# Designed miniproteins, single chains: the designs that were tried, part 47

Each design is a single chain, and the fold is of that chain. pLDDT is the mean over its residues in the fold that is shown.

## One batch from the design tools (miniprotein)

Design m1608
Fold by ESMFold2-Fast:
Structure m1608 (fold): chain A 84 residues (1-84)
Amino acid sequence: MDMGLLEASLHALQKLEENGAIKIERSGNTLTITHKDNPVIQKALLDIAKELEKDGIATYTQSGNTLTITFNVPEEVIEKYLSS
């Protein structure tokens, strides 16, 4: 499992939320991400999810403006990379 890819992906998602492009809700090892119907942001989110899935780090589903990513890592690992 590429922990560098996981860290980079979580930081990218955090920056998008800080810029108001997305909203992130976390439940355990699952992130629910909602965007404002922006095709550039949608593509960026899908590209992140696809790379995580290719490396076996996570699985994802998309429904309209909502992307759900479930990580194959403990919640504590996600918290570590989302803090700071």
Scores: mean pLDDT 80

Design m1609
Fold by ESMFold2-Fast:
Structure m1609 (fold): chain A 60 residues (1-60)
Amino acid sequence: TTRQLVAEHERAKFEAELARLRETASAEEIEAWLLSRYPEAKDGEEALALFEERLAAALQ
């Protein structure tokens, strides 16, 4: 469905951006990027958990 295609596209885009940042950016820059996308998260680990939770909900 369109909703699943959008969720899969957003996942692929997010993971590609994160992977590229891990190659070129510092851990601090990566955490700042994650927190800019998930400002409710306290740290990068929580931001990644929120991403996975929202993706799982969208794919259900």
Scores: mean pLDDT 76

Design m1610
Fold by ESMFold2-Fast:
Structure m1610 (fold): chain A 73 residues (1-73)
Amino acid sequence: SELKKKRELVNKLVAAALRAIGYEIEEDLDGALKEYREALKYAEQLNDKKLAEVLKRKIREVEERKEERRRRA
């Protein structure tokens, strides 16, 4: 059913987002980026434009933190 498929996509999105947050706590920015990009893929499949924009901003924030760390090395 459509509702079952939507639930499965939501579960995958939540799992990826939780893993991304875990990587951020451990300061693994590469791990966080991979998981936020996976979460974005599911948000786009759900056609949730607001959530996709939130995830895109989060990805940019993590990419900027990674670049800033590189410049200070």
Scores: mean pLDDT 89

Design m1611
Fold by ESMFold2-Fast:
Structure m1611 (fold): chain A 63 residues (1-63)
Amino acid sequence: MEEFARIRALVRLVEALKELGATDEQRSEAYKRVIEILKQKPSPEEFEAEVDRIIEELKARLG
């Protein structure tokens, strides 16, 4: 995959879920949100912003 920005965003999400001790259900919900975002065919910048928003929401709820 040539879009390193998207890969970095996904790595940040996975690391955040790990650090917060997310449950299987919480991980599944986060991944479903990512899939819905990808269906909208966002730019790399839009994708990073949406993923960062998910991470901030997870930190607020689980941290």
Scores: mean pLDDT 78

Design m1612
Fold by ESMFold2-Fast:
Structure m1612 (fold): chain A 80 residues (1-80)
Amino acid sequence: DLRKRLEELIRELEKVKKELEKIYAETGDRSVRLMILALRNAIEMGKSLLENDSNDGALRSAIRFLEAVLKAAKAYIENL
């Protein structure tokens, strides 16, 4: 189910965003703030697609994109 996979990815991105928000509160690091904003935008896009009657092609593209964003965000935290 593409919609369930997209919902799962949004939940995982929200978790990573919460972790970055904690890091930002402690460090004030501008690069962390920029990553938080990027994750907020990715989450908003995913939620928008779930609210609309989006076709399977759009959902698959969004899933692939959000999986890449999640991987990049996790790698970013590991390198902090």
Scores: mean pLDDT 87

Design m1613
Fold by ESMFold2-Fast:
Structure m1613 (fold): chain A 71 residues (1-71)
Amino acid sequence: VDQADIDAALDTMRTSVLVKVIQSRTGLSRAKAEEEGKRALELAKKLLENGEVSSMSDAITKATDKLIAEL
């Protein structure tokens, strides 16, 4: 099984949750929250790859908080 296929499916689920969190915390439209959610997920992957966090869950939390602070 290709790891990229698994990651894509998980990314879809994670983005759905992130959209709701971002909308709740910022009041952004769904379209803008989807854009920011994708950015948060990309940042989370980068933090995990760089060893700044120990898990994807921690990476998503840290990335989302950083992204919302920039808004």
Scores: mean pLDDT 76

Design m1614
Fold by ESMFold2-Fast:
Structure m1614 (fold): chain A 55 residues (1-55)
Amino acid sequence: EKEKYERKLKVYREALAEIDEAMAKGSPVPRDELEAARARVQKKIEEYEKKIKEL
């Protein structure tokens, strides 16, 4: 179970880094959409971090 959450956390952290890079370098995707995606991914990271901590 912990391994499953750790794999999910890695995927979301990679997605967050990609969104941050796109925001820094500029992207054809509207900034508000990138910010919304970033917030959703950050929330998932926090959720899985808490689940791992509770195990």
Scores: mean pLDDT 80

Design m1615
Fold by ESMFold2-Fast:
Formats: C-alpha cells, sequence, structure tokens
Structure m1615 (fold): chain A 63 residues (1-63)
C-alpha cells in the first residue's frame, strides 16, 4: 500500500524511489513536495493526501 503510493509519487515528481523511502514519514515527504509549486508535485501531494485519509485514518476537521 505505502510502497504503491511512493511509486506514484516517484512517477509524478521524478524523484527517485530510494530518495522517497529515505523520508521518516509521508507527512515529511508531503511537506517537502509542498515546498515546490509545480503541477507535478501537486499531483504527488494528491496521491499522498488520498492515501492518508483512506488508509491511515487521517481526516480533516469539519469546517
Amino acid sequence: EEEEVLEKVAEYSGIPLETLRSFPSLADLAAYLGEQGTAENAKALQVIGRYMVEKLGVTRPAA
């Protein structure tokens, strides 16, 4: 599951999979990707966000 997310992030961002695996958490990886303003990184962030909501139980507070 997490490995599939990292593979998608590598595909969209162009960052090597080994580099993505070196991050301590998906949250740290998301922060790193959010530092850049590219469309490719935005797509990678969507993949991470979807995974965190659906698989890890991380939900946004109601507005």
Scores: mean pLDDT 71

Design m1616
Fold by ESMFold2-Fast:
Structure m1616 (fold): chain A 74 residues (1-74)
Amino acid sequence: MISEIIKEVQKLIEKAEEAFKKGDLEKAEELVNEALKLIRDNFDTIVAANDPEAIELEDRVIELANKILKEKLK
């Protein structure tokens, strides 16, 4: 169900942000990749639901992935 997918993605983003704050860049990247995979694997369901929150979550995951990449390059 779309609401469960959104909640799981949000939880993964929160865990990734926590790992990033702790300096665990590998864990943060793993969690971000899991969130992206959930969004992509469930994209047909998300599109059918026409849920703007799901699109916003995808953007947030991409932004976090970019932050992790920048930190790894320091």
Scores: mean pLDDT 75

Design m1617
Fold by ESMFold2-Fast:
Structure m1617 (fold): chain A 109 residues (1-109)
Amino acid sequence: MLQGPLYVIEYGAFWSGPSQKVLPVLSELSKEFPDVDVLFYSLDKVVDISKLPEGVKYLPNPPESLEVKTIPTIFVLDFNDNLLYRIEGSIPPEELRKKLTEVLEKYTP
């Protein structure tokens, strides 16, 4: 897996409709920001990685410092696992894309 200057991580589950709605947004961001690693961590006991859209990679071992109280939760981290941004719960896909684009543009010159 290539290391970018930033990581976008979704904590979700494939059985969760809100988590599934985030995945296309993450796929689009991976195309716009090819140097950013876009990752999905699943709460599912068995993960079918074929359900991941293009550009989204499965993350088996998330950073221990990340707290998840609800799904989906989306984090933006730097290469040292410093938390730059957090979005908790379901928001409209277009709003999510806009917020994440603004964050990635700010931290990825």
Scores: mean pLDDT 78

Design m1618
Fold by ESMFold2-Fast:
Parts: sequence; structure tokens; C-alpha cells
Structure m1618 (fold): chain A 93 residues (1-93)
Amino acid sequence: SQQQTRQQIQQLIAQGQEALARRDFASALAHYEQAIQLVETSTLSDQEKLQYLNQIRNGLMDVLSAAEDHDVILRAIGQILRVIGLQEDIRFS
């Protein structure tokens, strides 16, 4: 159901935020990456997808701002660019 998909996306975003609060950047990135995949493959409206992608992008930017490890920084940049690309595809296609 769409409600179950919403709950799963919101749970993954919350888990990402919790991991980030603990400075567990690898887990934060993994949860945000799973959330992106669910948003992309879901049957949710474009407007709702943009709202979730914006939340995920904010979390990824927080990882980028807090992280000092080069591999974590590069992974966060890659995922931010992925989210921006998805948001542009939804807005301009």
C-alpha cells in the first residue's frame, strides 16, 4: 500500500537522522540510500517524492557538513548529486 511505503521511507529517513546524530556516517548514508531507492521505485505522487527527496538531501548535506573522512565525504556528494538529478527529472520532465 502507499501508506506502508510512506511509513518505510519515513522510518529510513528517521534511522538516517539517528545514525547521523551518533556520527555513524556509514549507517546514515546506507539508510538515506535505501530511502532514495524506495522513493524512486514507489508509485507515490511527484509532489510527495519531491518532499521526501528534499528531506533526504538535507540529511545528506548534514553528513557532508559533519564528516571529516574523505570516503564518507565523496559518498555523500555522490548521493546529493543523485537526489538533485531525481528532483530535476521530476520537476522538468
Scores: mean pLDDT 91

Design m1619
Fold by ESMFold2-Fast:
Structure m1619 (fold): chain A 79 residues (1-79)
Amino acid sequence: SMMKKLEKIRKRLAEIFEKDNTPESLKEAKNLREGKPLSPRAKAQIITGLQLRIIGAQLDNDQDAVKEYEEDLKFVESL
């Protein structure tokens, strides 16, 4: 379902922001875990972050991660 897909994406994106371990990233991670609506700015930041994660996964030859991030990117762009 679309709701389950959004929840999975929110969890994965929260984990990415938590790894960055900055005050701003931790706040975004908390907002994602609490299911708060994405602002246009947050959406743009997530898109940029996913694009960078795709590049990183490609450099690591992690095709599973590339596929997951591309699916997440397409979903976030559809919001």
Scores: mean pLDDT 80

Design m1620
Fold by ESMFold2-Fast:
Structure m1620 (fold): chain A 77 residues (1-77)
Amino acid sequence: MKPVKPLEDGTLVVATVRRTLDDSGNVEEIKVLGIVKDGELIPAVGALALFYHPSDPTKRYPEERIEVVDVEPVAKL
């Protein structure tokens, strides 16, 4: 997953994550609640939605098809 800088470790954030659904460039954007650790977003809720196909939970998206496009700080833990 894309590093989320310059936010400090322990920051609770809402991230907008873009998933590429197919090779024609169809994308899906979802919001995920998470925490910043070592400059990276660790999803706290919605993590299953990041990694699984919406129509088939046995199909996972590779990490390279998942991009963090926005991160908004909510609270410092």
Scores: mean pLDDT 60

Design m1621
Fold by ESMFold2-Fast:
Structure m1621 (fold): chain A 98 residues (1-98)
Amino acid sequence: SEEFSEAVDAVNTYLQENPELSTLSELEKETLALLLVAIKNETGSKLSFRSLLNVLVAGETLLNQIFDDISEELRSLITDFLFGRPVDINKLKELAKV
């Protein structure tokens, strides 16, 4: 989907600008892109994928606001990703509608 492609591009650009994070595996990059699409789908957010990435990985106070606006399932998947736990990719794809 176009949204997924835009999210992948945003992740790749972010990692180029933040080389300390460039050790993410291909699966972790795909997971992060799917999380961004799922967040936009559930919140209806007009924020760019780059802005959502800054919220997710920089630990901004806006993360708490996004958590209030998303499902418990998506919050669980985001938490698993941030703590380096395995993420249920099939469930995430359903929430991302990809």
Scores: mean pLDDT 77

Design m1622
Fold by ESMFold2-Fast:
Structure m1622 (fold): chain A 68 residues (1-68)
Amino acid sequence: MMSLEEILEELKKKVEETYKKTNGDEKAVLATLFRELRRYYDAGEITPEERSELLVQVAKWYKELLEK
């Protein structure tokens, strides 16, 4: 199984790829984040608590990305 740190990095990668691909469509970025979190959850890779923590961590990172 993937570690939480590996899942966090994959989520960041998907968010950044979506941001670039959609020319900064925040709704598409948010939809991608929730879709990937659901995939990990449905696969049994994360708990509900870990899902919430990953969401918070990606959101903080995404704000920093937008400040560039």
Scores: mean pLDDT 80

Design m1623
Fold by ESMFold2-Fast:
Structure m1623 (fold): chain A 65 residues (1-65)
Amino acid sequence: ASTSILDLLQAGKVDEAVEKLVEFYEKNGPQFLLGLLKQLEPHVSPEVYAKVVEKLKEKFPEAFK
């Protein structure tokens, strides 16, 4: 609540950003998660974005099929 997902991603805090994205997924579902990730992609480094997506695929493989 105190730090946005974008702020965490821009700071390279991959694990904390993944935890917030997990909460977002549980509340909103896979379509909204994928939409949010698409909006965040141009605002974060490709390396940080790739690491976050990999960790999310480990937790929610069904969302990325």
Scores: mean pLDDT 79

Design m1624
Fold by ESMFold2-Fast:
Structure m1624 (fold): chain A 84 residues (1-84)
Amino acid sequence: SKLQKYRELLDKETELLPDAPKELQEEARKKAIKVTSDLIEAVGLDIDGQEQKAKQLRDKTIQEAIEFLEESIKKIEEYLEKKS
């Protein structure tokens, strides 16, 4: 599932982040805040009975988070390979 893929990528990025350059750590932090904010907004939409909009926002947020994490992990791995 997309949620499982998101969780696996998030765990992998979290393991790599301590050894990543500060710029990539800050990008990851900003994205995590945005994802959390958008998911909270989706909860608000569900409470207001806007179930379809809530689902669309969740699906979009998770998909964009997956794409960000794949690129973030790639950048960190490339950095670590060149530094080693």
Scores: mean pLDDT 87

Design m1625
Fold by ESMFold2-Fast:
Structure m1625 (fold): chain A 79 residues (1-79)
Amino acid sequence: SVDEAVREAVEEARERYAKLPKKLREALSKALSKKPLEEVTPGDVAKEAGVSQGAASKALKRYREIAEESGERIQRALE
C-alpha cells in the first residue's frame, strides 16, 4: 500500500530527527516556523539554540538530508 510506504518513510524520518539533541530540534522548529527551509541559515539555528554555528550547521544539514531522503522515498512510492 502507498499509504503504508509513506507512513514508514515518515516514521523513519521522525526517528532520525529524534536522534538530534532536543535543544537543536526545538531551535530548528522555531526557525522553520519563521522561514521556509531554504531561507533558514546555521546562524538562525545557532541563535535560537544558543550553540556554536558549527553545531547548528551540522544539525541543519542533517535535517535537510532527512527531509530529502523522506521526500525521495515518498515520491518513489507514488510512482
Scores: mean pLDDT 77

Design m1626
Fold by ESMFold2-Fast:
Structure m1626 (fold): chain A 59 residues (1-59)
Amino acid sequence: MEERIEELYENIKKGVEIAKKEFGVESVPLPAPSGDLPPELQEAYRRAIERVKEEEKAK
C-alpha cells in the first residue's frame, strides 16, 4: 500500500507542477479517485492526494 501511495503522490505532484507552469496558475484543483477503482486503490489515491494538499499548503 505505501509504495502505491508514494507512486500516486509523485504522479499527481508532477501533474500539478506541469499544469501550474503550462497555464501560469498558482493552484490547480486536485482530481478525485475514480469510482471504478478497487477500494484499496481508491484509499491509496486519497492518501496520495492528501500528501499533495499538505505540501501545497506548506509555503
Scores: mean pLDDT 69

Design m1627
Fold by ESMFold2-Fast:
Structure m1627 (fold): chain A 102 residues (1-102)
Amino acid sequence: NAMRQRREDLLLERAVEYAEEMVKKGFVDKETALLIAARAIEYLLDNTPDDEEVTDEQFEEAFEKAWSEYLKALLLNQPVELTPRQREALKRIEDILEKRKA
């Protein structure tokens, strides 16, 4: 579905920009920022309808949730594992970053 793919691509590009900003501000390293971005994208894809545009508020909420879960894992000394869908999102985010460097 062309519209669904375009929406997903736009969300992934937006997630890349957010991750780069977090690294630039010194909040986290690149690997951690990309992991948080991948988790936020999965949350958005699971919790927003395919036929609706993702609002700035929904995007911000998804990233706040991803950050909260990451911080909880750190505090509880739990391993930070990615789901198969999050790993796929991470791979796509990494591919976008690689193209931006070229």
Scores: mean pLDDT 73

Design m1628
Fold by ESMFold2-Fast:
Structure m1628 (fold): chain A 83 residues (1-83)
Amino acid sequence: SALERLILASGLPNAEELIAKLKELPKEVQEERARKILKAMGLSESGIERVLNGDAAEAGPIISMGIAIVGQEKYQEIILEHL
């Protein structure tokens, strides 16, 4: 899912544990959390939809660019705030 990709990209040492807990949530809730993270990163609505609905080849570069803009430390804070 998009949320799993966002958590894996964070470099957090407990990323796999966070993903396992979040897989128990309804798909709609996972999408809402991913959308909040992407919005907090400053992505446009178009960019958000491309990450949520795209495959790994489309989503990956968009996520990487967003992380590069906000910085890794700030990105980790955004992830933890919205999980």
Scores: mean pLDDT 85

Design m1629
Fold by ESMFold2-Fast:
Structure m1629 (fold): chain A 57 residues (1-57)
Amino acid sequence: MSAEEAAKAAAEAVAKAKDGEEGQRAGTLISSRSDTNEGAAAAGKAAAEVLKKKGLM
């Protein structure tokens, strides 16, 4: 998988996430009750770090 292709996919995912920013506000309240969402948070952080090391800038 090309780093450029991975970067484009990540940028598109971020743009799509911003389009659902209202859902992220609800997620903030859920995170307040579940301060540590280990499964989802760990997976998201690991994926972001992997993409960054592959050349996502």
Scores: mean pLDDT 55

Design m1630
Fold by ESMFold2-Fast:
Structure m1630 (fold): chain A 84 residues (1-84)
Amino acid sequence: PLLPQYTEEDLERLKAEAEKAEQNGDYSKAADFYTRAADVADMLGNYEEALEFYRKALEYARKAGDTAKVKVLENHIKEIEKKL
């Protein structure tokens, strides 16, 4: 499969959507948008930003009680840490 083409503009949009979901108390949606923002940052080679966003996604996944997503995010964090 081809990697999707992403830009810094896509990252900022996803971050804004995550912050909006966070303010609305929609922890599941906040976790999803922060995960997508982290994925875009990783694809752009911005590993420090990817790590920050995966950690925020993990926080909101825990608040949402999504144990499956928590496990996936913990694995993504370990993978990004190896690239730093």
Scores: mean pLDDT 83

Design m1631
Fold by ESMFold2-Fast:
Structure m1631 (fold): chain A 78 residues (1-78)
Amino acid sequence: SAASLITDDSLEEVLRSLGLEDLIPAYRRLPEEVQEEIKRLIYETHAELVERRPSEEEALAIVEELREKVREIIERNS
């Protein structure tokens, strides 16, 4: 699956880049199914950015939306 292309190490680096490093311990405690959901979301967002090639302003908005969605998933399952 697309999610399997994202390792835990690379996903943790993405979480740090999003300013969600404080949630990494919570992420590690999530069920595998929820971790795979987050990996899919990150993969899909990356694919959208590559294909759409949005403006810098639009790209920042997309990344901000990704950050909030990832935060919500982690907090909802914690």
Scores: mean pLDDT 80

Design m1632
Fold by ESMFold2-Fast:
Structure m1632 (fold): chain A 67 residues (1-67)
Amino acid sequence: MKTTVETVPISRERAEAILGRPLPEGSKVELRTTTTQGEDEIEEVMEYLVNGEVVLKFTIRIKKSYL
């Protein structure tokens, strides 16, 4: 099983737009994407972190046979 993790910083303004709420001033906001390559599907877990706390998480699963 292949698993990769990518963490990228995002602006507070962009994060506020995505979350639909204001964030504390000076907040560190990151998007962490975990991609797992299965035998017949790819799973991507996207997590928005504010000061290291996960505030929004969603998972996308794609069948490789449909790619």
Scores: mean pLDDT 78

Design m1633
Fold by ESMFold2-Fast:
Structure m1633 (fold): chain A 63 residues (1-63)
Amino acid sequence: SALEEEALAILKAAGLSDEEARAALARFLQGQGSRTGTRLMLLHGMSPEQLRRLEALAQELRK
């Protein structure tokens, strides 16, 4: 889906590989978004704005 592609693009732009991006997105979809997002900010320098967009995309993908 276009939403999934956007979420993966944000994760890959932060420096994650294709496999790491898919794994991170799966954790957001499983309700582990807060913990995963904190690690992405600390380890990959992801901005709070990018994290909020990822959380919004994951919420739409869970519907």
Scores: mean pLDDT 82

Design m1634
Fold by ESMFold2-Fast:
Structure m1634 (fold): chain A 109 residues (1-109)
Amino acid sequence: MLEEAKERVIEALGEIVGEKAAEMFRFRMELYEEIDEAIKEGEEKALEKLKEAQARSTARLQEALAEGLPAATEEQERELEERVKEELEIIQKYLDKIQEKLKEILAKL
């Protein structure tokens, strides 16, 4: 289900603003998967990875949007903004859940 949602968003971004935006979204999702793996290896490492992922994800998305938007119509821009907001909300909830789990584990140390 999550993988299907991820591919649908990537496809939609490619349709609206082109392949570069879709590639940046894919990169961001892969980075979050790496954080989940790091959590399994150690809580301290996971916190640093999480901060890095948040910073890089935001910067990369902003770059991709800036490069993609000049070719888009007003309608395509609005559609992209809505999709990006939905995607960011999903990612934020996922990151919040990871942060809460990490804080709970660290509080027991």
Scores: mean pLDDT 61

Design m1635
Fold by ESMFold2-Fast:
Structure m1635 (fold): chain A 66 residues (1-66)
Amino acid sequence: SAEAGRAAGRAAAEVLAAGGDLAQASETAKKVFESYGADADNAAGNGLAAAGEGRKAVERGQPELA
């Protein structure tokens, strides 16, 4: 869902802002998707995508991801 994606993206961005790497951000986003009821495979794929989006938004200084 859009709500799960937003929550996962924000969590990933927070990990990256704290000095975490993309793998840590992806794992955090995956756990957020799982908390919304996603299965493990969908959560892993969506978590990696959300971490990538979060990195791009942080790089561009987008406030909506903070």
Scores: mean pLDDT 72

Design m1636
Fold by ESMFold2-Fast:
Structure m1636 (fold): chain A 79 residues (1-79)
Amino acid sequence: SSAEIEKGIAEMERAKEIAEELYKKGLISEEQLKEILELVDKGIEALRAGDLETYKEYERKLTQLEAGIAWDIVERQEA
Protein backbone atom coordinates (compact mmCIF):
# COMPACT_ATOMS: atom_id res chain seq x y z
CA SER A 1 0.00 0.00 0.00
CA SER A 2 1.04 3.64 -0.43
CA ALA A 3 0.99 4.08 3.36
CA GLU A 4 3.35 1.10 3.83
CA ILE A 5 5.74 2.49 1.18
CA GLU A 6 5.70 5.98 2.77
CA LYS A 7 6.36 4.48 6.23
CA GLY A 8 9.28 2.42 4.85
CA ILE A 9 10.81 5.49 3.19
CA ALA A 10 10.48 7.47 6.46
CA GLU A 11 12.20 4.65 8.40
CA MET A 12 15.06 4.52 5.85
CA GLU A 13 15.48 8.33 5.96
CA ARG A 14 15.65 8.14 9.79
CA ALA A 15 18.40 5.48 9.58
CA LYS A 16 20.34 7.86 7.29
CA GLU A 17 19.94 10.78 9.75
CA ILE A 18 21.14 8.64 12.68
CA ALA A 19 24.15 7.39 10.68
CA GLU A 20 25.11 10.97 9.70
CA GLU A 21 24.90 12.04 13.38
CA LEU A 22 27.06 9.07 14.49
CA TYR A 23 29.64 10.00 11.82
CA LYS A 24 29.68 13.67 12.95
CA LYS A 25 30.34 12.44 16.52
CA GLY A 26 33.25 10.26 15.32
CA LEU A 27 31.49 7.03 16.38
CA ILE A 28 31.52 5.41 12.91
CA SER A 29 33.97 5.50 10.00
CA GLU A 30 33.40 7.10 6.58
CA GLU A 31 33.30 3.56 5.15
CA GLN A 32 30.54 2.53 7.60
CA LEU A 33 28.56 5.70 6.76
CA LYS A 34 28.88 4.95 3.01
CA GLU A 35 27.65 1.36 3.52
CA ILE A 36 24.59 2.57 5.47
CA LEU A 37 23.80 5.25 2.86
CA GLU A 38 24.08 2.67 0.04
CA LEU A 39 21.62 0.31 1.78
CA VAL A 40 19.23 3.20 2.53
CA ASP A 41 19.32 4.34 -1.13
CA LYS A 42 18.73 0.77 -2.41
CA GLY A 43 15.91 0.25 0.10
CA ILE A 44 14.15 3.47 -0.93
CA GLU A 45 14.62 2.57 -4.63
CA ALA A 46 12.97 -0.83 -4.02
CA LEU A 47 10.08 0.78 -2.09
CA ARG A 48 9.45 3.33 -4.86
CA ALA A 49 9.39 0.45 -7.38
CA GLY A 50 6.84 -1.42 -5.17
CA ASP A 51 9.35 -4.26 -4.64
CA LEU A 52 8.70 -5.08 -0.98
CA GLU A 53 10.76 -8.32 -1.06
CA THR A 54 13.90 -6.46 -2.23
CA TYR A 55 13.17 -3.73 0.34
CA LYS A 56 12.97 -6.37 3.14
CA GLU A 57 16.35 -7.77 2.03
CA TYR A 58 17.99 -4.32 2.26
CA GLU A 59 16.21 -3.60 5.59
CA ARG A 60 17.61 -6.91 6.95
CA LYS A 61 21.14 -6.06 5.71
CA LEU A 62 20.87 -2.57 7.25
CA THR A 63 19.72 -4.04 10.60
CA GLN A 64 22.65 -6.52 10.58
CA LEU A 65 25.14 -3.75 9.72
CA GLU A 66 23.72 -1.45 12.43
CA ALA A 67 23.96 -4.26 15.03
CA GLY A 68 27.61 -4.89 14.08
CA ILE A 69 28.40 -1.17 14.30
CA ALA A 70 26.70 -0.93 17.72
CA TRP A 71 28.86 -3.81 19.02
CA ASP A 72 32.02 -2.20 17.57
CA ILE A 73 31.18 1.16 19.21
CA VAL A 74 30.60 -0.48 22.63
CA GLU A 75 33.83 -2.52 22.36
CA ARG A 76 35.93 0.54 21.38
CA GLN A 77 34.38 2.77 24.08
CA GLU A 78 35.21 0.14 26.77
CA ALA A 79 38.74 -0.49 25.45
Scores: mean pLDDT 84

Design m1637
Fold by ESMFold2-Fast:
Structure m1637 (fold): chain A 75 residues (1-75)
Amino acid sequence: MIEVYRVEIEVLDHPELGKKINEEVQKRLDELARERGRVTPEEAAQIAVDIIKKEAEKLGLKKLHVVMTFRREVR
């Protein structure tokens, strides 16, 4: 059995930014799952953090309130 972890991101102070971040995170996680056949929760978290930082930096934001929800998918 191959385990794939997903992360859903909610940005409480910028919901439209949260939607954009979610779309990019899911795309990167899908690419990683296809390439490696698995995604660990640590890999999912790191991808989410990297994308959040990149998008926050583009907008000059120093502080964000973010909720991350982890889901396990078994294939």
Scores: mean pLDDT 79

Design m1638
Fold by ESMFold2-Fast:
Structure m1638 (fold): chain A 58 residues (1-58)
Amino acid sequence: MDQDRQQAIQEAQQLAQTGNPEASKLAQQAVQLYQSAGNDQQKIQQGGDLISQAREAQ
């Protein structure tokens, strides 16, 4: 796994621990998507979008 994906997963895990239920839900979905994406660039991009939405939900 490249460093960018690993960092994104770590950020999503941190967002999942926020007090906002919506941000936590989106962040957990991003983690699952990144872990299952493999080399699928579209899924990787969708994971990034979910992290961005989780940040906005805070």
Scores: mean pLDDT 76

Design m1639
Fold by ESMFold2-Fast:
Structure m1639 (fold): chain A 99 residues (1-99)
Amino acid sequence: TGYQQMYQQLQTAGRYVRQAYDSDVDQARVYGSRAIVQIGRARRYARQVGDQQVYDLVYQAGRYVSRGMRDPDNMRIYLDRAYRLIQQAAQRVQQIIDS
């Protein structure tokens, strides 16, 4: 289902955001860029299935990842916020898959 594909993209995005959080600025940009690709795919699936709540969470997560990559002094704060939003989206998607 579209939800199963979206769940995989969210899990992958979350892993990249965690790797970015635990990295120096240069390496964080590499992982952050990879996270943005997965976030973009999850956004497309959320739009396709008409889940506005997941779409909004994933959209906000992508904005925070982009902010973190451009603001080294606040990178960890933005990446932590992005990770929590990805987790919320993934939890909602998992509940739908399990229903």
Scores: mean pLDDT 89

Design m1640
Fold by ESMFold2-Fast:
Structure m1640 (fold): chain A 77 residues (1-77)
Amino acid sequence: YFPVVTPEEVELIRKVVDEELARFGADDPAIKPPAGSESSPLTREVVDAVLKRLDEAGPVSDIARALALIYATAGAM
């Protein structure tokens, strides 16, 4: 396994995921999204927002999108 993701894509993923996770915890910045026993609406909204921002920021590889999805889902759970 060898990810063909550029440093720029990694930074973009990290920034977008961190910003969206913060925003969804963000009417109270002291409260992070809770880990649920099932997929919450919050998890889906974070994932959708991350993917939308990646698409709008520019073309990214399929591997970068998959990595962003995994990272966003893990952070939102």
Scores: mean pLDDT 61

Design m1641
Fold by ESMFold2-Fast:
Structure m1641 (fold): chain A 66 residues (1-66)
Amino acid sequence: AEAVAAFQRLGERAGDKLTPEQMTEAARAFAEDPARGFELLADYMENVAGDKETAAEARREAERFR
């Protein structure tokens, strides 16, 4: 589905900047609620990875799938 592809693409941008635990937590949130998964990924991208651009994209996807 489109949401899954977007989540995977944004997660790949994190590379080694996020821990496997943080990526697993975001993926778990996504499986329950796609919007929440994108929100959590965005928070990790901004606050842990320092990637504000990818965080902004993830937040736009979260809003789309609310």
Scores: mean pLDDT 80

Design m1642
Fold by ESMFold2-Fast:
Structure m1642 (fold): chain A 81 residues (1-81)
Amino acid sequence: DQAVENAMTAFIATGDIPKGQEENVLRGVVLSGFPRRLFEEHLEVIRKYMTKQQIQQALDAVAAAHPEYQDRIDYARKLLL
């Protein structure tokens, strides 16, 4: 999705999450095939920009849309919630 790709491009280039793009960055991180170390590092940045409630709600939405990524989503829940 172009919005997710644009948000991820900005995030990777700057190390910052663009205002209003927090859910798109979380979605991009969860749906991308990052190695475990990079996945965990990116999730740690997301924790600085989103509350636990926002993260839970966004992960629930991603799980509903993309059940094929359930294992990655469950791992993200364990790290962030």
Scores: mean pLDDT 80

Design m1643
Fold by ESMFold2-Fast:
Structure m1643 (fold): chain A 85 residues (1-85)
Amino acid sequence: HMKEVEEAALRLGETALRELSPEQARKFSEKMIEARKKIAENRNDPEAVRKIYLEFADYAIELAEKEGNPKVLEEARRLKELVES
């Protein structure tokens, strides 16, 4: 269910932009734009798209753990779980 993955990624992005410091939010936004571009470039390859979402979720988990932000961590873990389902 790609729609649930897309909605989880959007929620993660919105949460990160609200919860992270301005500097970290900017870096997160840059990574999110990079991931969205790669997804668009690979739209005809479902496995490549899943790998890109997984890599982005792993990045977000690591960042949230380093920053100690439980809300971003929760949304990032949810994205990873949906991608792996």
Scores: mean pLDDT 85

Design m1644
Fold by ESMFold2-Fast:
Structure m1644 (fold): chain A 80 residues (1-80)
Amino acid sequence: AAEAARQARIASLEAELRNAEKDYQETMKKADELGKEAVRLLSDGGSQEEADKLIKEQHDLLNKARSKVEETRAALEAAR
């Protein structure tokens, strides 16, 4: 039955979304620590270039994790 297959796919995508959201929460914590490290580096007279690298890594991590959540959510909505 097509509906049974659809419900199985929805359940799979809901599990993937829960995992992506957990990964995003963990990534936010890691990104926060990178931001704090950049602030410490600047406060200690470190280089702006080193701080900028940490900020870029923070943004890249958050963007990647957010994209995964958005992609999984879109796939779930398309399956419904």
Scores: mean pLDDT 84

